# Designed miniproteins, single chains, continued (4): the designs that were tried, part 108

Each design is a single chain, and the fold is of that chain. pLDDT is the mean over its residues in the fold that is shown.

## One batch from the design tools (miniprotein)

Design m15741
Fold by ESMFold2-Fast:
Structure m15741 (fold): chain A 74 residues (1-74)
Amino acid sequence: MSPEEQAEALLAEFRRRAEEWAATKSLEEAQAGIVAFVREMKPVLDQLPEERRQAFEDELVRLIIETGERVAAR
């Protein structure tokens, strides 16, 4: 699997976990899950060309913000 395919698969997994966190977890638990997941993604993103890495990082930041807002709105 290429680093780009790995990054895309990890983003899909993050989206699934983010939905669970927004629905069922406290803000503290969601934040801990986000931090752990970002650590897992970092070495995969570091293998990508700068432009591709930036695009994935921008999408990840967007999903993190959206997830935090959804948890806080409960």
Scores: mean pLDDT 81

Design m15742
Fold by ESMFold2-Fast:
Structure m15742 (fold): chain A 99 residues (1-99)
Amino acid sequence: MSEEELDEEVIEALVLIAYAIGKISNDPEGTAKILEKLLPKVKSLRTKAIAYLHLGKAYYEAGKKDKAIEYFTQALNLARQAGDEELAKEAEELIKKIK
């Protein structure tokens, strides 16, 4: 939508870049906070699913397993609503591996 402050592709890139920087700096809690600040700017179901998936990964790395499962579950539900079967499968596998 041309009236959006940021394109969905830009927001997706920012989510992935923030997560990657968080991995390099070994700051999973800081990464989670940055991703949470990006969530209100996300409008598409698919980009929300990607953001929630990476937020779950950040919380898991921070030792917050219950929050990680919560966010992976939200990512799974959003990916299914968006019709993104590959993203849904990734979320399911992450839930399965950490339960």
Scores: mean pLDDT 80

Design m15743
Fold by ESMFold2-Fast:
Structure m15743 (fold): chain A 78 residues (1-78)
Amino acid sequence: GKETLAELLAQKAYHLAKTELGLSPEQASEIAEAVREAYLSSPLSTAFEAALATFREKLLALGVPQEKVDAAAARLAA
């Protein structure tokens, strides 16, 4: 269901933020929660795009370089 996909995407976002980008557990948790919220609050047809955009926006706001954001977003989308 939509909730299961949101949770899987949030867990993947957490792992990418923490393990690949070296962000703190607190920062990774905030990003994961934002990704989950974006997915659940968006229409099904745009939920994935909204989650991905939120993931990119949060990483850029934390000062993660564009190249690393692009690579992490591609991995979240795979």
Scores: mean pLDDT 86

Design m15744
Fold by ESMFold2-Fast:
Structure m15744 (fold): chain A 73 residues (1-73)
Amino acid sequence: SNGSQQLLQRYQQLVAEAQAVYAQTKLPEVQALLQQGVDLFNKAALNGHKLTPEEARSLLQQSFDLLERAIAL
């Protein structure tokens, strides 16, 4: 529960920062990375997919990497 709340908070922070970058830049690349990151997070954490712990960790890491790449643009 505590770990899940911290994970969700980190995700929400990254999404907000990526959205701010998109609002300022209007770069399609930022929007694409943001959407891909959101989709992977939803698949791993919110959509109830039957994943192994390794698959879930991989998807979460990929999600966060994509969101951080969006912020870096």
Scores: mean pLDDT 83

Design m15745
Fold by ESMFold2-Fast:
Structure m15745 (fold): chain A 65 residues (1-65)
Amino acid sequence: TTHGVLLASPDVSSVEDEIDYLRLLDDIRNVRPAAPGDDQARLAKAEELAAARAAGTKIRYVVVD
C-alpha cells in the first residue's frame, strides 16, 4: 500500500483525516527495525514527515488503494 502526504493550508478540519494521520504516525513510530529492508523505508518516511512538520508546514494524509 502506498501512502501520500498532501501539503495544504486547511481551514476545513476533518476528524477522519486527523485520526488517519495520527494512526499512521503512531504505527510508524511503534515499528522498530529488526532487520534492514521494508522497516528501514518505513522509518525513513516517518523521519521525512517529522522534518516537514518541524518546518511548520500543514500536512494532510492521503491513502491510496
Scores: mean pLDDT 52

Design m15746
Fold by ESMFold2-Fast:
Structure m15746 (fold): chain A 93 residues (1-93)
Amino acid sequence: KLKELEKGLEEIVAKLAPEAEAALKEVEAAPAEEQEALKKEKTEELYRKALLEFVKLLKEKGVPQEVLDELLAEVRENTSEETAALFEEALKE
């Protein structure tokens, strides 16, 4: 159970690592006054991509609906409404 999720998470991280590196370089190249705003924007984009890949992993592993509902509640509490809506819609597909 857990080791299968860990393996899937490692694959998601590996897939997103090049995009994260590119985003970090873009933030580093920006003027200091723009870095915080750009970092927030890039972090949100990467987080949305990670959530969609994570939802696919959860569905593939047959995670119970109760656990998916709890994860959706956590996403709503800790992210933007737009990101939470994407997560919810992906779960329904």
Scores: mean pLDDT 73

Design m15747
Fold by ESMFold2-Fast:
Structure m15747 (fold): chain A 98 residues (1-98)
Amino acid sequence: SALDYYNRGVLRFNLKDYEGAIADYNEAIRLADDSSESSRAIKAVAYKERGNARFALKDYEGAIADYNEALKIYQELNNTEEVAKTQAEIDKAKAAQE
């Protein structure tokens, strides 16, 4: 399931296997659909965590793109806390760019 790929991606991220984490987050995003609030929430968090993995690999442009996709979904879900957190991650990634 999308959630199973997301959970494995998180484990790989914690082991600093950022490329393996990205592969799992790609599958989580692909399998998460727009049919329910829960599926959309999994998609949003998978985008955000893929952005975090890309940030760790110094792919700041890719990180910002993923954070913006997560931001759109969190805005649609009216999750104001995750919107604020995701905006802070975008600002951090922009500051890391030269």
Scores: mean pLDDT 90

Design m15748
Fold by ESMFold2-Fast:
Structure m15748 (fold): chain A 55 residues (1-55)
Amino acid sequence: MPKIKAVDGVTGEEFEAESSEELAKKIVEHIEEKFPDKSISEVMQEAALEAAKLA
C-alpha cells in the first residue's frame, strides 16, 4: 500500500504509516505521551476509526 497520512486535530501533528494499524498505533502513542490524563480506551477507539477511514 502507499503511505497513509493522518493529522491529529488536537496537536496538529502529522502521522504517516504503511498500514492503518501502524498509523493507529502512532496516534495512540502520541496521545498517551501528550495527554496521560485521557481515557486510553476512548483515545484508542477514535484513533482506530480515523485509521480505518484512511485505509
Scores: mean pLDDT 65

Design m15749
Fold by ESMFold2-Fast:
Structure m15749 (fold): chain A 66 residues (1-66)
Amino acid sequence: SSEEQQRQQQLLQIRQQLLQQTVAKAKAGEPDPNAQLWRKATEEGDPEAGQQLLDSLTEQARQQLE
């Protein structure tokens, strides 16, 4: 349980760093798929794009922990 909580906290920290990078890329107008999802979620108010972004960043965070 504590081991699972530590792993979850590491995952969330990596995901937060990836989100910050994604926001920076989106503001810079870079052609990044996650940056496009962030723009759709924030500029178009698309909740599905927001969820897809979160899922994508979570998957990338998992890959970094493996």
Scores: mean pLDDT 84

Design m15750
Fold by ESMFold2-Fast:
Structure m15750 (fold): chain A 78 residues (1-78)
Amino acid sequence: DSFQQTIKKLEEAKKLAEQGDLDGAYKITQDLADNSGNPEVSKHSKKAAQLLKQGDVDGALKHLDKAIQSYKKTLQQQ
């Protein structure tokens, strides 16, 4: 997927988590954890998915923010 699609998925997962759709947020974060070619996106999405499963929305949102920031920096450093 393009940079824009990865960012859009991360932002969609954040929105769903903030709205209380933890199942929807979990599915997106698990997909990114399993299928993202970016190691920081995969790592932080995996953490977010685990936290969503535990009901820790605040923790999950922090990891999604880290994934977004790391992915943006990866493009700047290429």
Scores: mean pLDDT 82

Design m15751
Fold by ESMFold2-Fast:
Structure m15751 (fold): chain A 76 residues (1-76)
Amino acid sequence: SPDQLVKEIVDFIVEEAKKRGITLSPQQIKEITNAINDNLDKIKDLNDFQSQIKEISQNASSAEELTKKVVELIKS
């Protein structure tokens, strides 16, 4: 279902951030969840999307930067 897919994508992002020592706030998780819900049709290749999320998590220096870059990726 779309709801299950959104949850799995959000959970993936949260766990990738944790692997880099970044803990996302509830507000940041909500922002990411809303961006995915509004742009789910733009996520054409889940494997490519996950690879880009890993790259963002490796290069982000803060939860704020990670959230901004992830939301920008989702909206592109």
Scores: mean pLDDT 85

Design m15752
Fold by ESMFold2-Fast:
Structure m15752 (fold): chain A 70 residues (1-70)
Amino acid sequence: MEKIREVRKKMAELALEARKSTPEQRQAILDEMEKLLVDELGLSPEEARREAENYFAMPEERLKEYIDYL
C-alpha cells in the first residue's frame, strides 16, 4: 500500500515537472516515469507507458491531489 502511494506521488511530481519543461525534457521525464512503474510496481513496459501517458494527460488539479493524498 505505502509503496503504491509513494510511486503515485513521484509520478504526479514528475508529471507536474514535465508541464514546466521543454518537449525534449518532457520525453526524458516520460521515460523516467515508465522505468519507475516497471521497476517499482512490476508493470509491463506497455502498461507502464500507458499509465505514464495518463499522468501526462491528467489535469494539474488531479496531480496535486495525488501529492497531497494522505
Scores: mean pLDDT 77

Design m15753
Fold by ESMFold2-Fast:
Structure m15753 (fold): chain A 117 residues (1-117)
Amino acid sequence: MKPPDFRVDVRLSDPVLGIDDALARLEIKDGEIRYEAVGKPKGRAQAEAVAASTALEIAKHLGLPDEKIEEFEKRLKEAVENGADDFAIRTGRVIARKILEALEAGRTIDGSSGPPR
């Protein structure tokens, strides 16, 4: 079954940590996962880690080619090298889980359960 096209924007802002309004954008279009991160260097590193972690978990769940999984893992490592922390990675995994649960719920409503026996 082809995944539906959707876009999720995650805004990151934490004045205590010095993170200005940063944006992680995730898009699934025509069965492909794309993401971008926008912001000042520290906030952008966090946003990149959120986006990359989210994309990686979804890619694994959808069984995307190893090349795509390796691309997302590389970007996640680069974000960590640029100052992203474990909180950003955990946030991305939580977002991925919520997205996957929403997609699964949609499929169930569309008649995935046969008549009650």
Scores: mean pLDDT 72

Design m15754
Fold by ESMFold2-Fast:
Formats: structure tokens, sequence, C-alpha cells
Structure m15754 (fold): chain A 104 residues (1-104)
């Protein structure tokens, strides 16, 4: 069911977040960019499933978990200015999405 798919998508999001941090620690920019793309795809799947369920709390929790993951990714990111600026932009976007959801 949708709840089972949401639980599986949340597990994928957590795994993608861990992989992103590991790629950052390895200092591999290409691996980090690939892991970041996988992380964003996993987040979109969680948000789509939460929306289908009408589960606002699940959507908010996913946004908060994604924000924490990107903040940790920024801390361990390879020394690449374009990548760091992209991460900052994604963090600011998630903060905005979380605020919009809270004010709705």
Amino acid sequence: GLRERLAEALARLRAAGAALVEAGRAGDVAAFRAALAAFEAALEEVLALARELGDREAALAALEEALAGLMEALRVAPDDLDLILELIGRILRLIGERLDEELA
C-alpha cells in the first residue's frame, strides 16, 4: 500500500543521505554530485507519496530530515565552489518549503 511505499521511500532517503556524506568524506566531486542527485530524487519520491496520502506531518518530517542531511553534506563537501553554492541554494530552498508548509 501507499504507507508501505512511503516507509520504503523514507529508508531510501536515509540511505541516500548516508551515501552523500560518505562521498563527501571521500573527496570525490563526481560521486558526490551523483549521490546528491539520488538524494534529491529520493526526497521527491517521499514528498509525492506523503502528498498522495494527505500526510502533511510525513512531508514536514521528510523536509526536516532532508535539511539535516544537506547541512551535514555541506560540512563534508569537497572543496568545489560551484558545488558548495549549489548545496547552499538547495538548503535555502528546503528552508523555504518547510516554512511555507508550516504557514499553510
Scores: mean pLDDT 83

Design m15755
Fold by ESMFold2-Fast:
Structure m15755 (fold): chain A 108 residues (1-108)
Amino acid sequence: MKAVIGVGTESDKEAVEEAIKKKAEELGAEAILITIPEVGDDSEKWREAAEKAVEKAKEAAEKYDEVTLIAGTGTKYAKVEASAAYRMYEALKDRKSVKFEEVEIEKK
């Protein structure tokens, strides 16, 4: 089975979910959204949130043979979301067939 996993903050999650559903349809895969909380002014808190998101991605990926990780561009928190998605890719690449892709997200 195949999965497309995307990462979104509370502000970006709807746009990210739409993008991963589109990619999942193209690939014949299931779409999985992982949310990260919008945390304070400290980059340390964002790193902790990303680490927890990596754990969720590892759990979700256990059911799938192939995983595509999507990082959106054009979103409010694109840099944080891309960083989290890439950390997920690094955590999974040794165990699964994993791809990392950046996708321009069209905001409706």
Scores: mean pLDDT 77

Design m15756
Fold by ESMFold2-Fast:
Structure m15756 (fold): chain A 80 residues (1-80)
Amino acid sequence: SMEELRKRADELARQAVEEADRILEEAKASTDPAFKEQALREMQALLQFIQQLKEQFPDNEVINEALAYLQKVIEEIKAI
């Protein structure tokens, strides 16, 4: 059902935010620039995935908030 698909998309968006928090903390804890580059690659993959969900559910606030948050995390990692 559409409601089941939406609940699944919401769950995936929340999981992406949790994963982004973990990636950010790992990037902040590392002194190796290779870890920062890896973190940025992983964040870009998460961003691309959530952008695909937004195409299917453009008015979904959870997905839209997740996209905005992932973009903020990417900028924060770049600033390390």
Scores: mean pLDDT 86

Design m15757
Fold by ESMFold2-Fast:
Structure m15757 (fold): chain A 73 residues (1-73)
Amino acid sequence: PEEEARRRAEEIARELREKAEKVREEHGDPDLTVHSAAGSNAEGHALALAGAYREVDGRAETVYFDVVEFEVP
C-alpha cells in the first residue's frame, strides 16, 4: 500500500506542479518559483502538494498552493 500510495501521490504532485507552472505563466512574474512534493506512509496515507512562490524583500510570498491528501487501503 505504501509504494502504491507513493506512486499515486507523485502522479498527483506532477499534475499540481503543472497547475502551479500555469499560474506562474499567467502571473507573468519571472521571479516566481514552483515547487512540488509527494509522500506516503506504511498505512497508505499519502500527500501531494505544489506551490508557486515569489521572493519579496527576502521572504517567500505564496501566489499559489494546493495539497491533496488521500488514503489507499
Scores: mean pLDDT 79

Design m15758
Fold by ESMFold2-Fast:
Structure m15758 (fold): chain A 81 residues (1-81)
Amino acid sequence: SKEDYVNIVEALKTVFEELAKTDHARAVRHAEQMVRYLEKKGEISKEMAERLLKLLEEMRSQSPEAALEALDEFIEELREE
Protein backbone atom coordinates (compact mmCIF):
# COMPACT_ATOMS: atom_id res chain seq x y z
CA SER A 1 0.00 0.00 0.00
CA LYS A 2 0.98 3.67 -0.21
CA GLU A 3 1.44 3.77 3.57
CA ASP A 4 3.76 0.73 3.40
CA TYR A 5 5.95 2.54 0.84
CA VAL A 6 5.99 5.70 2.98
CA ASN A 7 7.07 3.62 6.00
CA ILE A 8 9.81 1.93 3.95
CA VAL A 9 11.22 5.26 2.70
CA GLU A 10 11.02 6.79 6.21
CA ALA A 11 13.00 3.79 7.56
CA LEU A 12 15.50 4.23 4.70
CA LYS A 13 15.85 7.92 5.61
CA THR A 14 16.47 7.10 9.31
CA VAL A 15 19.27 4.66 8.45
CA PHE A 16 20.71 7.03 5.81
CA GLU A 17 20.75 9.99 8.23
CA GLU A 18 22.66 7.99 10.86
CA LEU A 19 25.26 6.61 8.40
CA ALA A 20 25.67 9.94 6.57
CA LYS A 21 26.96 11.55 9.80
CA THR A 22 30.30 9.78 9.17
CA ASP A 23 30.31 8.81 5.47
CA HIS A 24 27.83 10.20 2.95
CA ALA A 25 29.03 7.97 0.06
CA ARG A 26 28.75 4.84 2.24
CA ALA A 27 25.25 5.91 3.34
CA VAL A 28 24.14 6.16 -0.32
CA ARG A 29 25.67 2.74 -1.16
CA HIS A 30 23.97 1.15 1.87
CA ALA A 31 20.60 2.67 0.87
CA GLU A 32 21.04 1.36 -2.70
CA GLN A 33 21.70 -2.14 -1.32
CA MET A 34 18.60 -1.90 0.89
CA VAL A 35 16.44 -0.88 -2.10
CA ARG A 36 17.78 -3.78 -4.21
CA TYR A 37 17.19 -6.22 -1.34
CA LEU A 38 13.59 -5.02 -0.85
CA GLU A 39 12.90 -5.39 -4.60
CA LYS A 40 14.43 -8.90 -4.61
CA LYS A 41 12.16 -9.90 -1.69
CA GLY A 42 9.07 -8.41 -3.37
CA GLU A 43 8.56 -5.83 -0.59
CA ILE A 44 8.58 -3.02 -3.21
CA SER A 45 7.71 -3.03 -6.91
CA LYS A 46 10.32 -2.74 -9.66
CA GLU A 47 8.86 0.70 -10.48
CA MET A 48 9.32 1.88 -6.87
CA ALA A 49 12.85 0.44 -6.77
CA GLU A 50 13.72 2.34 -9.99
CA ARG A 51 12.32 5.59 -8.53
CA LEU A 52 14.32 5.15 -5.31
CA LEU A 53 17.56 4.21 -7.11
CA LYS A 54 17.22 7.30 -9.34
CA LEU A 55 16.73 9.46 -6.21
CA LEU A 56 19.78 7.87 -4.53
CA GLU A 57 21.89 8.52 -7.66
CA GLU A 58 20.94 12.22 -7.40
CA MET A 59 21.66 12.20 -3.65
CA ARG A 60 25.20 10.87 -4.27
CA SER A 61 26.28 14.30 -5.64
CA GLN A 62 24.32 16.34 -3.04
CA SER A 63 25.31 17.52 0.43
CA PRO A 64 24.00 15.38 3.31
CA GLU A 65 21.46 18.12 4.16
CA ALA A 66 20.19 18.39 0.56
CA ALA A 67 20.00 14.57 0.31
CA LEU A 68 17.80 14.40 3.44
CA GLU A 69 15.57 17.16 2.00
CA ALA A 70 15.26 15.17 -1.25
CA LEU A 71 14.16 12.09 0.76
CA ASP A 72 11.58 14.21 2.62
CA GLU A 73 10.23 15.55 -0.70
CA PHE A 74 9.99 11.99 -2.05
CA ILE A 75 8.02 10.92 1.06
CA GLU A 76 5.62 13.87 0.59
CA GLU A 77 5.15 12.95 -3.10
CA LEU A 78 4.27 9.37 -2.06
CA ARG A 79 1.70 10.67 0.47
CA GLU A 80 0.01 12.75 -2.27
CA GLU A 81 -0.23 9.82 -4.73
Scores: mean pLDDT 85

Design m15759
Fold by ESMFold2-Fast:
Structure m15759 (fold): chain A 87 residues (1-87)
Amino acid sequence: SMEKEEKEKLIERAKELAERFKKLWLEKGKKEYGEEEVEKHKEKIDEEMEKATKELIEELEKLPVEEAKKLVEELEAQVEAWEKEVK
């Protein structure tokens, strides 16, 4: 199904965006709180990011393709905007 293939591509994009978001969150945390403080919370940050990513994927699977695409595009715009602020 074309819709299934489009959904799989959207889920892959969402996973990539989630990894980019996590990297930015960790970099910002290190700049604001220091590396040692971020390291103390690393397990909790990893667990929260894993949970959020899983919930995002489950939501994308439930949404119609057009709505899933909109959500991924909005997430991409947010990540790109934040990358410009952090870098």
Scores: mean pLDDT 83

Design m15760
Fold by ESMFold2-Fast:
Structure m15760 (fold): chain A 72 residues (1-72)
Amino acid sequence: EREEDIEQLRALGVSDEEIERILEAIENGAEPREQLELLVRLAGRGQSDVDRILNAKSDEEKNKLLKEIAAK
């Protein structure tokens, strides 16, 4: 699951070091802003997915959408 997120970020041109920092931040309860920035990077897969992420009202919903987008 997390491997899919790593692969997707790498495909978007994010460096391995940056990917590690993003994952560490999420695991340690990163600010909602950092989670949003990560989700927006993955949103390059489609505008409808962007809208779903932006309309999510909780971090749980955002993380669920992130996994769905990464699986596409």
Scores: mean pLDDT 57

Design m15761
Fold by ESMFold2-Fast:
Structure m15761 (fold): chain A 74 residues (1-74)
Amino acid sequence: MIFFDPSALAPGAVERRRLHLENPDSSIASVEMEVVIRRDEDGTVTVEVRARVTWSDGTVEELEQTLVYQFPVP
């Protein structure tokens, strides 16, 4: 599962995480997941999650989610 603390990122920082699994289970052929976390200098944090699951029967499912957080700066 994706776990992170976006408030720990410095302004202007970009963090990228990637996970790739081949045949993790007999019913799943592959799983690809990428998470990109960006923090702007104004305190805005954008988290982009993209996941692609290929099932053993050839079915492909894509999941995409974008979350935006705003942290006030004094």
Scores: mean pLDDT 70

Design m15762
Fold by ESMFold2-Fast:
Structure m15762 (fold): chain A 61 residues (1-61)
Amino acid sequence: MEEKIKNAKEEFDKKVKELYEKYQQRLSAAPPEVLGQTRAELREEAKKEVEKIYDEMKKKI
């Protein structure tokens, strides 16, 4: 049981890290003039993606 929880946590951490790297790249590519808007959009997307990753992790535990 501990193994399943550990594996689910590791997979969650990996997916969150991949999401962070993806958003860092998108933010780096944004012009300064639209940085605030891009940040707000990425924040909305990040919230939805994290909720999805969390739900997937919860199903495995």
Scores: mean pLDDT 77

Design m15763
Fold by ESMFold2-Fast:
Structure m15763 (fold): chain A 75 residues (1-75)
Amino acid sequence: ATPELDEKMLKTLDEDLELLEKALESGEISKEEVLEMLDLMLESLERLKPFVSEETYKELKERIEEFKEKVKSLP
């Protein structure tokens, strides 16, 4: 893994999570649909594991899991 790839992966994830949060807040998407997409993101991350550093893999996974817990806690 290169530092450039790791940084791009983190930025892309942050942007994707921000878009999901905005769509959820606007009512464009349901809580259940967001949770399904987060599960798909985790599945995609497993396929990317050989191409990123172990530390970046852990950070990406933690960010997705934290966002998933945040969504689950929403009213």
Scores: mean pLDDT 81

Design m15764
Fold by ESMFold2-Fast:
Structure m15764 (fold): chain A 94 residues (1-94)
Amino acid sequence: EADIEEGEAFLRGFGAASRKDKEKLEQVFDEAARRGPAHARAVLVGAMTAANLAYRWGEKKEAAEIYETVARLAERHGFPDLAEEARKKAEEAK
């Protein structure tokens, strides 16, 4: 595995989500997906981590929007477990 590149993908996903920038998150995800499924998944995990922190800090609406974006991207690109987790968290954040 390209651990360094996957770590970078995670941080980019985390960064876009922590800024609540859905367009940037989708751009970062599309770029990572072109590199492979491990990179795509790392971006989504990073975004999920940022959304979890936002939820913990009381930013529930913003967390829900990020979770919904992650669920949609995960479903479209074949990460059903991650899509299901993100959907559950989005419902909890509403």
Scores: mean pLDDT 82

Design m15765
Fold by ESMFold2-Fast:
Structure m15765 (fold): chain A 114 residues (1-114)
Amino acid sequence: LPYTVIASLTATVDKSAADKVYEAALEGARRIAEELPEVTRVIVSKEIDGDKATVTVTLVAQAASREEAEELGQRLMKALRDIVAPEVQKAAKDAGSEAELRLEVRIGRPLEPE
């Protein structure tokens, strides 16, 4: 059974920048999907809370072994940092907002997520 690798980039921006940052995140996600055939699913979400918005890009991929999953996780994190992060930061800045970025990676099995 394959290991599931989930890598995400979360950007917290001002509500006024939310739509522009979301569009930048969608473009970055599209580029990752074209460049990384190992990515089986890409999810881009936007959540508004008061004066702030959170935009998250989530990449899902599968690997045959834990070692391959760890290597894949590093590649997904690098893609988010090199492709999505600059576009999101530029979009936020162009909209007059600061962007707080968080990167996370999680490895689990689909049938045994422990």
Scores: mean pLDDT 84

Design m15766
Fold by ESMFold2-Fast:
Structure m15766 (fold): chain A 62 residues (1-62)
Amino acid sequence: MVTDDVEEAIKYGQEALKKYQETGDEKARKEAVEAAAKVLEKYYGYSKEEAEKGVENALAAA
């Protein structure tokens, strides 16, 4: 864990992907993983502060 904010954001995204994998089709699962990973990278590049605030609020609620 070099950057908790990044890892927590990734974990949150991966959990959403896992739900797709369990509920979705095999093809949808593979595509969902790639799409989500791509979105996470693009969103992260957008602004670290934006992602950090969202993750922090989600973790505090959890």
Scores: mean pLDDT 52

Design m15767
Fold by ESMFold2-Fast:
Structure m15767 (fold): chain A 57 residues (1-57)
Amino acid sequence: MITPEDGAAWREVGRAMGVERAAALAERNGVTRQGGEDAARAPTPEASAQALAAGRV
């Protein structure tokens, strides 16, 4: 289950390591690259969690 806490973590990864690396890590964890990029750039943890959930297939 993807939570707002997961979204907050992905936003921090994007901030610290860059959106491209956050997207690559998302792909390795079963989320699309676009979902990872959207999650890293999301304005809130909730929006980030929604992006991760939408990218998960």
Scores: mean pLDDT 75

Design m15768
Fold by ESMFold2-Fast:
Structure m15768 (fold): chain A 77 residues (1-77)
Amino acid sequence: TRAEAEALVQRAVEAARRAARLDSEAGRRVQDYAVQAINYLALGPERFPLLRAAAQRALELAAETERAAAEAARAAA
């Protein structure tokens, strides 16, 4: 549904913000996928499969960024 698509876009946008706090370059890459998801949402329900793929990639990259930051913090301690 549109509500589910909007919720997924919001999660991708929030993931981009979290990633940017840890790594500006990675945050920018996550933001690129989040923007793709926003654009697909604007184009309508026919693009929801593409929206889901873009948003999922944003969430995946953000999770990778969070893992890398945690590993770096552990190594620096």
Scores: mean pLDDT 82

Design m15769
Fold by ESMFold2-Fast:
Structure m15769 (fold): chain A 87 residues (1-87)
Amino acid sequence: MMREELRELGYNDEQIELALKLAEIVEKGMEKFRKLYEEAKTEEELKKIEAEQKKLGDLVTEAANAIEAGDLKKAQELIEKLEKMLK
């Protein structure tokens, strides 16, 4: 997503940076879970992957909502948690 497009939506510079970081996290998360599904050998491993994917998705939704609401402190805290999950 282009910085200009986010500015046109009324986002300030901090919201733009957080939105771009969140998009990067989503891309990394999709790649991580793709690999985990490929490596899964048992139904128990698949259920664990599904639970982690749901947890990541819930946090992504909360972060996106916080950015849109202008709660940038909450958005930053959620993004930090997401980045730690993807390390």
Scores: mean pLDDT 81

Design m15770
Fold by ESMFold2-Fast:
Structure m15770 (fold): chain A 63 residues (1-63)
Amino acid sequence: TRQQILQEFTKRVRRGMNAGDVDAVRKAVEEAVERAEAAGLDPTPIREAGEQAVAALEEQVAR
């Protein structure tokens, strides 16, 4: 369901953010977008949240 996709997405993004793993966050975004599209759901909120998370983490890692 849409709720399951969003919950898994949020969980994976938080893990990647806590680990400082940009690749893990990007992978979580791509997988969630693919799942949403396959289910006929709008992936836009997932893409937007993912872009913000990646940008924030990249800024932190750049130091």
Scores: mean pLDDT 78

Design m15771
Fold by ESMFold2-Fast:
Structure m15771 (fold): chain A 60 residues (1-60)
Amino acid sequence: GKKKEELAKEAVRLGVEFHKKTTGLEANPESVKEGLETLLEKSIEELEERVKHLKEALAQ
């Protein structure tokens, strides 16, 4: 559904930002695509927790 797709996209966006912050490297486009596909298989609850944790990690 729309909520799940938006949460998955937000989780990918935050994950890319976190990867760059922790490694100093750009995420490759194939890895980003695979990440989105994997996250779309997760529950809404798992995606909400992932978004929350990534936002907390990036706030530091």
Scores: mean pLDDT 79

Design m15772
Fold by ESMFold2-Fast:
Structure m15772 (fold): chain A 106 residues (1-106)
Amino acid sequence: MTDSEIYSIAALLQYTPIEELKEYLKKLEEVLSKKEFTKEGAKILKEIVDKAVLIASNIKKEEIKEEYFEIVKEAAKSVENENLSDQERLMKILYLAIKKYLEKNE
């Protein structure tokens, strides 16, 4: 995972409303429950990634708390040894990062 991907996901966690993150978590859980990565799954991934990039482009790196970067890094580390495609890996990282963030803030 690139530094820019870590930054974008950290920005998504900090600046997206909790209710919207819960909706993303449900969509990602549904996609990940399927045996094969579908075009519908790719569309959901693109929607979330595009939102993350948009948020990241409108803020300074210094405005993101270190705790959000650590959540994303931990999620990435947890899947590093899994035999996944780049898209499946990114989707699982997004799922784990959002899930961990919501568990800490509920």
Scores: mean pLDDT 81

Design m15773
Fold by ESMFold2-Fast:
Parts: sequence; C-alpha cells; structure tokens
Structure m15773 (fold): chain A 63 residues (1-63)
Amino acid sequence: SAAALEARLAELEAQLPELPPEVAAVLRAMLDGARALLAEGRLAEAEAQLRVAETLLALARAA
C-alpha cells in the first residue's frame, strides 16, 4: 500500500515539467503534503491527497 502510493507520487512528480509553472507549483505543494502524510503512516489521507492531485493534473491536461 505505501509502496503503491510512493509509486503514484513519483509518477505525478515526473509529469510536473510538462505543466505551466503555476499549476506545477500547486501540484508540487499537494505532493509534498501527500509525502508528509505517508511519512506519518496516514495512508488513507495520503491516498485521498494523491487522488485530488491526479484529478487536478487530468483537468490541467484536458483539451
């Protein structure tokens, strides 16, 4: 579970350079929050944060 969330976080971080700087900054802050939650063992909250970040990324990349 934690390893799966870390993999998802890394995949989102890899996509940040493709985004406008202001959008990348917001997503980076959210990923930092998810990483902090993972470090605290708060896996459900980390997953929820990553899900929100994934939604924002999808919206930012939508045509």
Scores: mean pLDDT 83

Design m15774
Fold by ESMFold2-Fast:
Structure m15774 (fold): chain A 95 residues (1-95)
Amino acid sequence: MGVRLASQGKLEEAKAKFEEELAKDPNNLEAKINLTGVLILMGEFEEAKKLLEEIIKNYKLTQEDVLNLIGAANTNPDLEFREYVEKKTKEALKE
């Protein structure tokens, strides 16, 4: 119950938390992935695209990371944005 309530009403608080984690450790891949997912859910597409490009350039993603980011994007009605996230995350997939 607590996790669902947090995800439904506190996206801005989640964003601030992951931004603080990245301020402490700018190479924290988990925080970057989580922040990107939160930005996708918030509809902050330009910021989400910018972080996703940084992740793809510097890191390899697991299958789970790719599916989670695609899943977040699929909640959005913007087909071009969904296709962008799917294409870019697959380019960073580990093998």
Scores: mean pLDDT 75

Design m15775
Fold by ESMFold2-Fast:
Structure m15775 (fold): chain A 116 residues (1-116)
Amino acid sequence: SAAAARRAALRARLEELIARVAVRGEVTEEEIREYLALREGLGLPLPASEEEARELIRREAREYELELSLLLAEAVYSAILESGSIEEKEGEEELEKMKKRIEEEFEERERKEEEE
């Protein structure tokens, strides 16, 4: 339906905005306005202020970076395992160790931002 296509397009645009912020490491006033318009168009709850919107965008951008980092780790270890250069059990243990390290680094970064 046209309504379903419109919602899909708005979601894709929201994901693109979050990806842009994740890559640049900063949020612009234009992106805050775009984020609010996209949330309204999707029928999502609106943040109470522009500052709350900025913090939500930063949080979503950090989550995006974390997900990409975890996916990259999985892709790298899948390639190594397929090459036969590492035992499957050792590869799984190293992958889990890397995933835990990535998660810990993101948790530490988030905690430092909350303390400021």
Scores: mean pLDDT 82

